# Designed miniproteins, single chains, continued (3), part 85

Each design is a single chain, and the fold is of that chain. pLDDT is the mean over its residues in the fold that is shown.

## One batch from the design tools (miniprotein)

Design m10933
Fold by ESMFold2-Fast:
Structure m10933 (fold): chain A 70 residues (1-70)
Amino acid sequence: GPADRAEALRLLAEAEELLRRGEGERAGKYMHQAAILLGLSEEKAEAIREAAERGDVVSALSGIADLRKL
């Protein structure tokens, strides 16, 4: 619903800031939570988390942009 989407967008903004600071593990947790709030499966949410935790900042930022479109 609108409340879940608003919360997801806040989490994605925090994740983006964490990625800029090199905090990929924390960013991954926020991205995972946002993905679940946006209606993604646990499997897809875990894949998003793993990308951020691997330090693939480019893929993680692209993932945030894609989640913002939901």
Scores: mean pLDDT 86

Design m10934
Fold by ESMFold2-Fast:
Structure m10934 (fold): chain A 90 residues (1-90)
Amino acid sequence: EPLSQEEVVAQLERQLEYVREVLKALENGETVGRSPEEVQAALEQAREEIPEALQELLRRGLITEEQALELAERFSEILGDESIVERVKE
């Protein structure tokens, strides 16, 4: 099933919101229905996969450079990893 550009962006924004929710829960000392180890593993995976996903979407023309940078900056801020923006910004 082919995804529209809108659907692709919506899925990526959904991933961003999920990561943000998980990080807020951890900051407040609570869990989002997962073990702390599962949460940490998911955040680590997100840190690796998000730059690659944004670059792929940008290369395919499914998102604009502005959208890619905005999403990368939001993920960078939420995850505390500035390299996310650098990896997306070619």
Scores: mean pLDDT 70

Design m10935
Fold by ESMFold2-Fast:
Structure m10935 (fold): chain A 80 residues (1-80)
Amino acid sequence: TEEEILKEIEKVMESLVKLGYITKETAEDILEEFKELLREKKYDKLLRKLEILLDKLKEHNAPKEIIDSVEKAIKLVKSL
């Protein structure tokens, strides 16, 4: 569901802020962007942005828990 997708993205953003990779303000901006994409049902664009985020997280050796949350969000978007 869209709520489950948003919840997984929120977990990722909270973890990135706690680890110091992004500011709280940047996390809020990204969350708002993803909320708008879900509201507009622009699932292909949302999927592309999530895949770019996943690639960056893997490149920077982010914790497995964060990577798993992004992968779960991607799978949920693909099921819409």
Scores: mean pLDDT 83

Design m10936
Fold by ESMFold2-Fast:
Structure m10936 (fold): chain A 99 residues (1-99)
Amino acid sequence: MEYRFGEAYDKDIPEAKEAVRYAVQAALYRDTDPEKANEYMEKAKELADKAGTSAAGAVYDRDRNEVRVVAFVPSHMTPEEAAERGGPLADEAARQARA
């Protein structure tokens, strides 16, 4: 199975990159091992909060023609702020994965 990846960051810092890597792992395990996917997602959330910045990761599954995107925003943001900051990052990550 061939996967393509995309990622986007408000700030290029190690914790944001690590959060995106865990989010991508969660997306990959979603259908095969939901328990492991949840574990990776919790790690991604913790790292995103530590980073204090917004980021998104995407994985494109060519066999299924499916893109999976996970976006993170700092926990202090309102739902409206989260949509405004996370939406563009999710779109960019998905665009890179599909390219």
Scores: mean pLDDT 76

Design m10937
Fold by ESMFold2-Fast:
Structure m10937 (fold): chain A 64 residues (1-64)
Amino acid sequence: MEELEKRLEELEKEVEELKSVLPPTHVLVNIADGLVRLAREQLERGDYKTAQALLDEAERLIRS
């Protein structure tokens, strides 16, 4: 699903930018970074459902 891969790349960029301006101890950004990494691995394995759920959680943390 090309939309899901695009969402992953956009969230990876947002997390990278947030890590540049926020302290490295920022809990929500660190959790979101971990979720985005797991979503990338699931997408590469073809588990689109798990990848989508991980991306949805990462977006909620970043945009809350």
Scores: mean pLDDT 78

Design m10938
Fold by ESMFold2-Fast:
Structure m10938 (fold): chain A 80 residues (1-80)
Amino acid sequence: MEEVKQLEKEANELITELQRAIDAGDVERAREIIDKLNQVKEKLKELGTKSEEAKKRADTLIYHIDNVIDEARRRIAALE
């Protein structure tokens, strides 16, 4: 449970930094943050194996991260 909260906090901080990078037109930084978000997703998948409650929380956060990454990639493509 603590581990899910920690990853949620990390994901939210990364999402904020991703928005700033995109707003600044810093495509390289945005791609680095997307890679970090993908690492958070992998950790969430691992936590989801521990219990059904952890899986539900992890799946919800993964879904949100995927949507954020997809939007970010679309915005990055528009900058190039």
Scores: mean pLDDT 83

Design m10939
Fold by ESMFold2-Fast:
Structure m10939 (fold): chain A 73 residues (1-73)
Amino acid sequence: SKERIEELLKAHEDLLEKAVEYFKKNYGLTEEQAREVARSLEAARKYVPQEGVDILNKIAEELAKREEELRKE
C-alpha cells in the first residue's frame, strides 16, 4: 500500500510539472502563475483562456485513470 501511494504521488507530481511547463511555454505565464493554474481552476480562469481550463480538466481525467489502474494492480 505504501509503495502504491508513493507511485501515485510521483505520477501526480510529474503531471503537475508538465502542466506548469505547458502553461509557461504556451500562455507566457510566470513560474508562480503557472503553478497556481496547475493547482487551481479558479486561477486558470483568471490567467488563461477557456482552452487552459479544458486542458486542466484533461489532466484531472488522466489522474483519475491512473488511480483506477493502480487499484487493479
Scores: mean pLDDT 65

Design m10940
Fold by ESMFold2-Fast:
Structure m10940 (fold): chain A 92 residues (1-92)
Amino acid sequence: MLEELRELRARAAEEIEAALAAGDEARARAIAVRYLREAAELFEKAGLTSVAEGLRRVAEALEAGDLEAAEAIEREMAERNKAEVEAFLKAQ
């Protein structure tokens, strides 16, 4: 899973950077939404269901164009799920 997440993140980052360099903010947002949903599926398969749910909520807010809601959800998820993610990363 960590290798899959790393590959997914690297690919998304490269595609987002390319879209932003081209001035295509809508494409960058679409790539971010896709990444969050794919990451959520990987976390859910690992049993990290709370993290997966949080990522899906962020994706929904971004897809709706509600950046304020997306940022609020990310802050909430960071606070609630930091320990779960950190434990997972240490377990490897």
Scores: mean pLDDT 77

Design m10941
Fold by ESMFold2-Fast:
Structure m10941 (fold): chain A 110 residues (1-110)
Amino acid sequence: SMEELIKEVEKLIEELKKRLEEIFNDESLSEEEKHKKVTELVKKFAKEIKKIVEEAKKTLSEEDFEKFVNHLFKLLKELYDWMIENNLLSEETKKILDELSEYIESLLEE
């Protein structure tokens, strides 16, 4: 259901936030190591979100898929703003999230 897919997205976002905070607060890691680990986590997150979006497109009606995507964009915007506020958004991670948003948008046009 749409509600179950949204809950899965919310769980992935909360897990990502927790892991990003753990990496950023790890004083044993260099700034370069932190940025690398953050980038790898955001890439994994983007791949997992794409899989959920593809499942949503296959299983939901056109109307429910549009509602799902609108809710997803709201959640991704909240994540993006949270990352900016916590100085976790690099140019590389911004590009990954921008490419994810463009991919999702392309599925609405097709």
Scores: mean pLDDT 86

Design m10942
Fold by ESMFold2-Fast:
Structure m10942 (fold): chain A 119 residues (1-119)
Amino acid sequence: MDKEISEKVEKLIEQLKSKDPKVRKKAAEEIGKLVPLVKDKKIQMKGVEALGKLVDDKDPEVRDAAIKAIKTILKGSKDKETVIKAVGALLYAIGLAIDRGESIDPAGPPRYPKVVVGS
């Protein structure tokens, strides 16, 4: 079974390069589900690295799918190096979301001059 799952993950990583954002979104979702089931550490790492690149995708739905996939890997993976890499990818995604002003305070008033440096 591991060979079939590993081969499917490799094919899904190729689909992340598709020009169609719907294909990239679906591939990201499936990678998130399959990577925790893969016993090959190299394939797990490749999946996380590919999703990490996708968190900066031009399509916001693709970015959301990549972030959700990485969260799924974090919940399902027991490999320490895969978990560390997935945490790094999520921290990078959070930094990008903060820079874009995404989901932090969608109901907030326009930015006024106040110190927004939190702990």
Scores: mean pLDDT 75

Design m10943
Fold by ESMFold2-Fast:
Structure m10943 (fold): chain A 56 residues (1-56)
Amino acid sequence: DELRRQQALLAERVRQSLATEEEQDLSDLPVGTGLPPDVLEELSRQNAELELRRLQ
């Protein structure tokens, strides 16, 4: 269940990041290797759904 927990945490962070993205300084953090592609894909998908939900 490691992936499930990680995806849940990442989805939460992404969701919060989207809400406060305008206020946050993205240039402050350097770009790293990031997450495994499987997690990134799932995160991106969840992010799209969260954004859609936010609009509604």
Scores: mean pLDDT 59

Design m10944
Fold by ESMFold2-Fast:
Structure m10944 (fold): chain A 62 residues (1-62)
Amino acid sequence: MVDKETGEVIESEEELREYLEERIEESIEFLKEAGHSEEDIAAFRELLEEEKNRIVEEFKAA
């Protein structure tokens, strides 16, 4: 996408997946810097991946 007017406009499943993947990685890095355990980080990653899949499915259904 080249349109920077709104910055957060998500028009396709592919763009939504990329957006959510970036947010997941940022969240994981933030948790590591905050001193969370590897176990907690792994659990959060699983939850975020499940949430991503749910959001993508809802987007496809809409």
Scores: mean pLDDT 73

Design m10945
Fold by ESMFold2-Fast:
Structure m10945 (fold): chain A 65 residues (1-65)
Amino acid sequence: SMAELRAKAEQIARFLEAGGAKLVGIEGDTIHAAIEKRTPLTEQAAANAKGIAASLGLDLVVEYV
């Protein structure tokens, strides 16, 4: 459901936000996230979020801006 997808995306967004990143959008089962700054902290946050997305059956695409 859309509500379930939103809840999953919000969970991923919280992990990314802890590392200083933002959720940009959702397209089907793919989540797009923007990271303003590439640091060890934001890289760890992105890796954690990607793992969580995979465990939920979602793809995560990260863009450094």
Scores: mean pLDDT 75

Design m10946
Fold by ESMFold2-Fast:
Structure m10946 (fold): chain A 66 residues (1-66)
Amino acid sequence: ENLKKKKQEMAEKLVEEIRKRHQERGDADSKRAEAELGPTAAENMRARHQAEADLEAVKKKKEIEK
């Protein structure tokens, strides 16, 4: 049927997987950073993982949409 719809669904699934992967690592790293370095380090770690997730998601979405 609609190839655009299939590509969009695939892109959404991959973006969700990327974000889940980064969130899981971010949560683990943030907990460790908070225990070792305090809450500011945990916040910085979460922000870093979120930025990386956004960049990877955008890149992957562009690859699928092309």
Scores: mean pLDDT 77

Design m10947
Fold by ESMFold2-Fast:
Structure m10947 (fold): chain A 92 residues (1-92)
Amino acid sequence: SMDEQRKIIVKLTALSLNLAGVEFDLDLLQQNPETPQSVIDQTLANVDALIADIDDFKANYGAKLSPQEKATVDAMLARAQAIRAQIQALAA
């Protein structure tokens, strides 16, 4: 339906913006080695929330996605997981 396509576009846009936000946060952490552990922990929690949101999106809308939208969502998940691993490395 048209309403479902609109929901997909809105949710994909929100996921894309959130991913850009956590990428910026990672860059700031990498540039500032003095960053408090609490900020690193919060950034990790934000990435975990993004991964959960992507998984929820795939569960609810995956069957309705175009091949291009599926590729975009899979790329977003892979990128979020890579960012998570880099934040964990900074926390060690």
Scores: mean pLDDT 89

Design m10948
Fold by ESMFold2-Fast:
Structure m10948 (fold): chain A 78 residues (1-78)
Amino acid sequence: MSEYDEKTVKILEYLAENKGKELSAAEIAKATGESKSTVTRYLNILENAGVVEKNEKTGKYKLTEKGLIAVENLKEEL
């Protein structure tokens, strides 16, 4: 699936490695080597797509079931 850019793939893979855990934008930024602002922008796009969800109490993000399926499909295409 070539519609995801390299930064989106890195973010989704890191979330999939930590499935069931809530991750902050800062944690994802450190893991992917991207800036926090870049990661936050991508997380907003992915949240709108339903592939991640934000816990408003913690400000952290987790992969949805839809997001897990998307990552599994990416691994089959890569």
Scores: mean pLDDT 78

Design m10949
Fold by ESMFold2-Fast:
Structure m10949 (fold): chain A 69 residues (1-69)
Amino acid sequence: SMAEKEALLEEAERILLRGYLEGRVDEAVAEVVRLAKSHGIELDIERSPDPVETLRRAARALREAVARM
């Protein structure tokens, strides 16, 4: 449902933002991957040495996957 999609996106955005602020981006991305899997979504996020680029890739992959739900 739309509510489920919105809730997933909001929770993932909170996780990613907290990870960025705490310097724990890789851990935050792993948490988002686990969260998505609990909703039947498989995410494949290619890591970057740039944490900002890793966040952008994670956000994009999640948005695209949720759009396919």
Scores: mean pLDDT 84

Design m10950
Fold by ESMFold2-Fast:
Structure m10950 (fold): chain A 98 residues (1-98)
Amino acid sequence: MREVLVEVTIKSKDGSRELVEEMLRKIVEIAQELGARVVSVDLEKGTARFLFPSLEAAREFAERVFELAEKEGKIDVKVVIRDLASGEVLEEREWKAK
């Protein structure tokens, strides 16, 4: 099975560190529910990296993360999905707060 590395970057539109930390905790929970292994979480930088067992699981994760961002309305989210073996970017998606 082709594993993928997923990097999530969160930025609060108002600069709230507490909001970024809350969102990252929820994102980690979603990733773990979808079978991901946590590689790193940097609360100060607003970044997290996960190993997903498949591209399909990583895509489902990205959709759930963007739904979370839409509900909050005050965070920018970037999700980059890379093939673990090659390092090639397979998908890159962004959500921008209005």
Scores: mean pLDDT 83

Design m10951
Fold by ESMFold2-Fast:
Structure m10951 (fold): chain A 84 residues (1-84)
Amino acid sequence: MDVESLIKKYEEDIKNSTNSYQLADAYFDLGLALKEGGKNEEAIKYLEKAIELYQKLVDTAPESLKPYYQKKLEEVKKKLEELK
């Protein structure tokens, strides 16, 4: 409902993340919520954190999962470009 409530929810998701993919997804969700709330500077910060984690996932994942993480990386980069 309120953007601030969504931000708090995604901050909890970050705290409760059990693996790098969950953490990357939580940073991406937080970045998008911040973007929707007009907090562009903070949105950029969290989208960049998501990019860093998805890059690590592309580098370290099994070959079968690399295209999936690469697609996620491209999605985050596209959302970051929209803020420039």
Scores: mean pLDDT 80

Design m10952
Fold by ESMFold2-Fast:
Structure m10952 (fold): chain A 67 residues (1-67)
Amino acid sequence: SASDQAIVDAAKAKFGLTDASNEELLAHLEEVLAKLNPVSTRVLEHDTGLSPEQLREAVAALKRLLA
C-alpha cells in the first residue's frame, strides 16, 4: 500500500539506504533488531531518530510489500 511504501521510504532515508532494495533494507533492519540491547537502542535512537517499535513497523511494512 501507499502507506507501507511511505514507511519504507522514510526508513531508507534514516539509514542512508535510499538506493538499497526492499530486500536489502529488510535484511539490515532484521540484523539491527537481532542485535538490540540497551546501549545499541540508544545509539539507534540518536543516529536515526527511530525507536525499536518504529523499526518493527518498518519490518512489517517491508514484509507486506515483499509478499
Scores: mean pLDDT 83

Design m10953
Fold by ESMFold2-Fast:
Structure m10953 (fold): chain A 118 residues (1-118)
Amino acid sequence: MERIESLREGLERALASLEAEPKVNPEAVAALRAAIAVLDDPAAREAVLRALEEIERIAREVEEEQRREGASFEEAARRFAERLRERAREAPEPEKAVLLAYAAIIDALVEKYREAKE
């Protein structure tokens, strides 16, 4: 189960990694910064927890699909990020910022994993 502190550390690490790259995705950086700011707002706590519950739900769904279909890690992770973005389109702020930031982290992890494997 995700903790807000674990999410914050993940977001900050992802932001630092993206900012260190010569190819910076400004949308991903903006999403990560917005999500980090939301985590510091006590008034947003309930919305953040709702977003984390949704993230966990989507993660379990994708994990089950991966086991059932024999999909690769890269395929499962990309499906996860895609569903997070779809959910974010319907979500109000600040939940939207958290969902988009998590999708950006997954995209970055998939890219890094793929490069390390080749």
Scores: mean pLDDT 73

Design m10954
Fold by ESMFold2-Fast:
Structure m10954 (fold): chain A 97 residues (1-97)
Amino acid sequence: SIEDIVEQIKKVILENPLLSEEEKEWYIEELDRAAAIEDPLESALRIQVTMIALNGEILVRARQSGDPALIEYADKVIKELNELVSQLVKLLEEEAK
């Protein structure tokens, strides 16, 4: 379900060591606001924009760390988040039909 994928995305955000607690809270709140938008296409767009910003933050922090393990972690988590977002957007697009 849409809610199940949103909860999976939140879990990935909460487990991410590259994000501060303040950043985690902000992205989770933005994701909740985006998911609550009544128009499923507007919801999908807002989720995509939010997740592009999150992925950019993760990538920048990983590269700034210079830690190969964190860079590898960032690549894996961005791929996982992209897969979850793709599934979520597909479900929202189906609701718009």
Scores: mean pLDDT 87

Design m10955
Fold by ESMFold2-Fast:
Structure m10955 (fold): chain A 85 residues (1-85)
Amino acid sequence: SSREELERRRKELEEEVEEGVREIRRAVELTVALIEQDTERIAELMREEGLSKEELLERLDKIAEHEKLSEEKIARYRATIEAAA
């Protein structure tokens, strides 16, 4: 295999990693805003990303499944999103 082929594969992997890091960063930003009950920050994230309330609730469901959040935390976070919208 050529050096150019290895460099191309490395760039493809770096792009995939950067995409994943961006997703994680956005999930962390949302999670922090939810913990802080920062309705203004949640409204800002909705505006910046063009997200509807329904799309933000879908993100919460994914975070809740991944992080295995308690039902009480999920209910509180949903209430915070509802208050921000």
Scores: mean pLDDT 75

Design m10956
Fold by ESMFold2-Fast:
Structure m10956 (fold): chain A 66 residues (1-66)
Amino acid sequence: NELLREAERLAREGKRLIEEARKTTDPIKSTGLALRGIGLQVDARLLARRAGLSDEEADKVAGLRK
């Protein structure tokens, strides 16, 4: 439960960074923000899997799959 809450928090931060990257006009800064956001989504997936979710459910929580 706490692992899942932490996964959701990391996923939300990752999504926020990716959204900020999409609004950024500087391609170098945009790429850096997107890569950091994806990294947080990967960490969120790992925590969701440790919380007992399936791979598919963990990907959804992390924002890697809809």
Scores: mean pLDDT 83

Design m10957
Fold by ESMFold2-Fast:
Structure m10957 (fold): chain A 77 residues (1-77)
Amino acid sequence: SRQQQIQQLIQQLANSSTRDQMISILQQIRVIAPAPIQQRIDVTIDNISSTDMTRDQAIQRGRDTARGISAAIADYS
């Protein structure tokens, strides 16, 4: 189901270790997400793409972003 696909992608996002991997996963979530979540993801991709970060910072950002998207999906429902 679409919900299961989104949950799997959020788990992958939480386990991402690079900026490029994080952006790729966010783009995949965007394709299947509801419109309000798509808008949030677009802003998130723009912020990540324009921000220099270390590997450790990228790992933490991936975890924080996964939590944020998960919460936003729950609030949309």
Scores: mean pLDDT 84

Design m10958
Fold by ESMFold2-Fast:
Structure m10958 (fold): chain A 84 residues (1-84)
Amino acid sequence: MTPEELRKKAEELLKKGKEAMSQGNYQEAADYFEQAAVYAHRAGDFKLAAESYENLAKALEKAGYPQEWVDLARRRAEHYRRLA
């Protein structure tokens, strides 16, 4: 996949994650946001990766995951914001 194709895939996954969040499907949303972050990183789009990890943290928190997982996702978002 080209960087442009990877970025487009990340944007599509981020959108699907946000749709899942609006439906209360927090586990599904977390899976989408994690995939979005990976594709964004591969595309070199660190701003999109940061947004994806921030949304992942919110989804994990609402899905009832341990605080350590939520904190790790937020730390990753902060890291990518500094790279953007």
Scores: mean pLDDT 90

Design m10959
Fold by ESMFold2-Fast:
Structure m10959 (fold): chain A 94 residues (1-94)
Amino acid sequence: MESVKQFEIVGVEDTSVEDHRSFVFLRHKDGTKLTIEIDWDSRTSRVTTEDGRLLGEFPASDALDFIDALSTGRVSDVAKELAEKILKGIEELK
């Protein structure tokens, strides 16, 4: 299975204007729950587990490409690379 296809979006939340952040909640096929936090001020993203362990930090643009790939099925090289880095992080947590 392609790396991106191992994830699904289970929720999206935008914070207040003062926080200027978006959260995308994901589930991996093995049941692992993940959060993508996008900070629009710094234009960075971080991917964490449900218990707050950091799996990786990425440019906001890379996180958006990954989210777009999950939503549309159009997988870019950037989306694939980000998915592979997250998968490696999940494996290292076991």
Scores: mean pLDDT 79

Design m10960
Fold by ESMFold2-Fast:
Structure m10960 (fold): chain A 61 residues (1-61)
Amino acid sequence: MKEKEIEELIDKAAQALADGNTKEAVEYARKLGELLGYPEDTDPLQVLGDALVERQRKEGL
């Protein structure tokens, strides 16, 4: 249940960042951080970066 929501937020944040929409990317990354239990003041882009690394690890690189 939560895994699908996390994947969707990662995809949306990464797509927004690729499109140059930094504001939208930050908003999705903040929601991702909240779902993953990060502190509210954590850098949203760091949360996204950490999630992308974990995703690559689960994919087998």
Scores: mean pLDDT 77

Design m10961
Fold by ESMFold2-Fast:
Structure m10961 (fold): chain A 80 residues (1-80)
Amino acid sequence: KEVEELRYKAKSYENMAKASELARQKFTDEANKRAKEDPENAEKILAEYQAKIDQSTANAQKWKDLAEEYKKRADELEKE
């Protein structure tokens, strides 16, 4: 059961990472679309979205790192 709980935690963090990656992609797509629709203000638009993209990227990495940590712990317990 201990290994199963760790596998559930890992999968939960993987889902969180995926959600953050989808958010990053959505902000990137919106930024590119808005920049294309308003080329004169493109640089300003991209800069405004950059903060959101950076935050989503950092969140995705955080959740990926946690998922890998829990997977590694589960694997180690299965070897005992």
Scores: mean pLDDT 84

Design m10962
Fold by ESMFold2-Fast:
Structure m10962 (fold): chain A 78 residues (1-78)
Amino acid sequence: ATAVVTDDLGETVTVKDGETAILKGSGITVTLDAATRTVTLTSHTIPPETLTATLAPGETKEIIIKNLLVRLTVTLLE
């Protein structure tokens, strides 16, 4: 499984199972656990903000990290 994450500045990263990707503009890290179909998004603010999205294959969810005011579009590819 692969997750695709796009921020509101047009940066896109792709993450495979067990990989970590970084959105360079915001410093948000993205990880995928394919077994649970869970995408974890972490801002490295103080305090840190961690949000998770559980997605079906082909599903897209929008997530806002409030500490950075960043809007993220997360899609799980099968």
Scores: mean pLDDT 79

Design m10963
Fold by ESMFold2-Fast:
Structure m10963 (fold): chain A 78 residues (1-78)
Amino acid sequence: STLEEKKELLKLVEEVEEKATEIGKIFGDVGTVGMGAVALVLKEGYENTLKWINSNKLEEVYEKLKKAAEELKKEVEE
């Protein structure tokens, strides 16, 4: 990876973390939303995750992140 690619990736990481924290505060569940964002990034990558978050309604984003967190938690607990 070039230095420019690493800088762009870090920017995407920070933007996803900021959006997940904001959504988690709005719905009163920062932990679940944060876990859901990690789960979605593992499947889709940072850029696609951020684009999806920015392109969808807040409620839809919350529901998908909550589901992703629940699925990830079930995988770890089995």
Scores: mean pLDDT 80

Design m10964
Fold by ESMFold2-Fast:
Structure m10964 (fold): chain A 73 residues (1-73)
Amino acid sequence: MLEGEEIKELKKLLIQLGFGGRFDLDPESTKQDEAFKAAVKAFIEQAGLGKVVEVDGIPDEKTLKAIKEFLSK
């Protein structure tokens, strides 16, 4: 499971990718709330990462890595 700083980093990446406004993400919060889970799930679905990352809205280090790789595209 992600640590607090990794959760903040993932929220900031999701906001940069345009998911922050749709899901009301707080980049300074370490909480894994429903908005955060929904944003992660929406990103995975839209990016087509379901075959390499579990689509349950509970991110791990593999989820963070996949998002960073997508952003580097």
Scores: mean pLDDT 70

Design m10965
Fold by ESMFold2-Fast:
Structure m10965 (fold): chain A 89 residues (1-89)
Amino acid sequence: EAEALKAAVREAAPAVAARLKALGEKTGDKELVELGDGVAAHADDALRVVRLVGEALIHLAKKEGKVDVEEVEEKVRAELAEVEALLAA
């Protein structure tokens, strides 16, 4: 099942990258845009995608910037937690 999750992460990576970039652009968060670009650049590497998304999640949590990105953050968090837990095992 790890292979199926890696495939799902790679398939989801472009959409996740687009969401992170859109959120960063709307909030003026250059670091979030950079993380989104990183996800897009490494879309073929499921582990790097998961780690970059994790960095974006931590960044958003630290900034308490959940007001504009809360819904997207929750969806990304759910996907990240499942994949990261399995890949870390």
Scores: mean pLDDT 72

Design m10966
Fold by ESMFold2-Fast:
Structure m10966 (fold): chain A 74 residues (1-74)
Amino acid sequence: SPEDQQFLEQLKTLTKENKAALSKASEEEKRENARQLIEQYREILRNVEEEHPDATEVIKLIEEAIKYLEEVEA
């Protein structure tokens, strides 16, 4: 749907910007920021899975973003 496509594009942009910001942060700031972002993405994932379980591309992007952030936080 148009809404799913718009959300997918917004999520891709947000994830790209978040990754760029994390790359410029100090190691302490990276871990703290990654932790906060993990919580935000997990909430988004839960909402998408409940409302739009067929939005597989959106779900996949959120899961990949969480995985990346978990590696940064570790």
Scores: mean pLDDT 81

Design m10967
Fold by ESMFold2-Fast:
Structure m10967 (fold): chain A 99 residues (1-99)
Amino acid sequence: SMMEEEEKKLEEYLEKAKEALENKDMLELIKILEEAEEELSLPLLEKLLEELEKFIDERIKEADKEIKTVEEELEKGTHLALARMALSIAKLILENQKK
């Protein structure tokens, strides 16, 4: 089924994007979002971005519990802010592609 293949791709992109966020690799996150924009339908791309926003919000809430040093706090805060900016840009691209 085409729907099953698209849902599987959504799960694969979501997993890769979450791994990029955990690894603090913002360039890889952007790459994954660009590939997802080419391969996923607009509704699935929107769902991917919503799930990633939820994940980022949860990671921000957990940050205070995980931080041991000011350096770690700055690093985590910077990467999450950049991730939110990347998602905002992806959403703007998505809106421009809507008919």
Scores: mean pLDDT 70

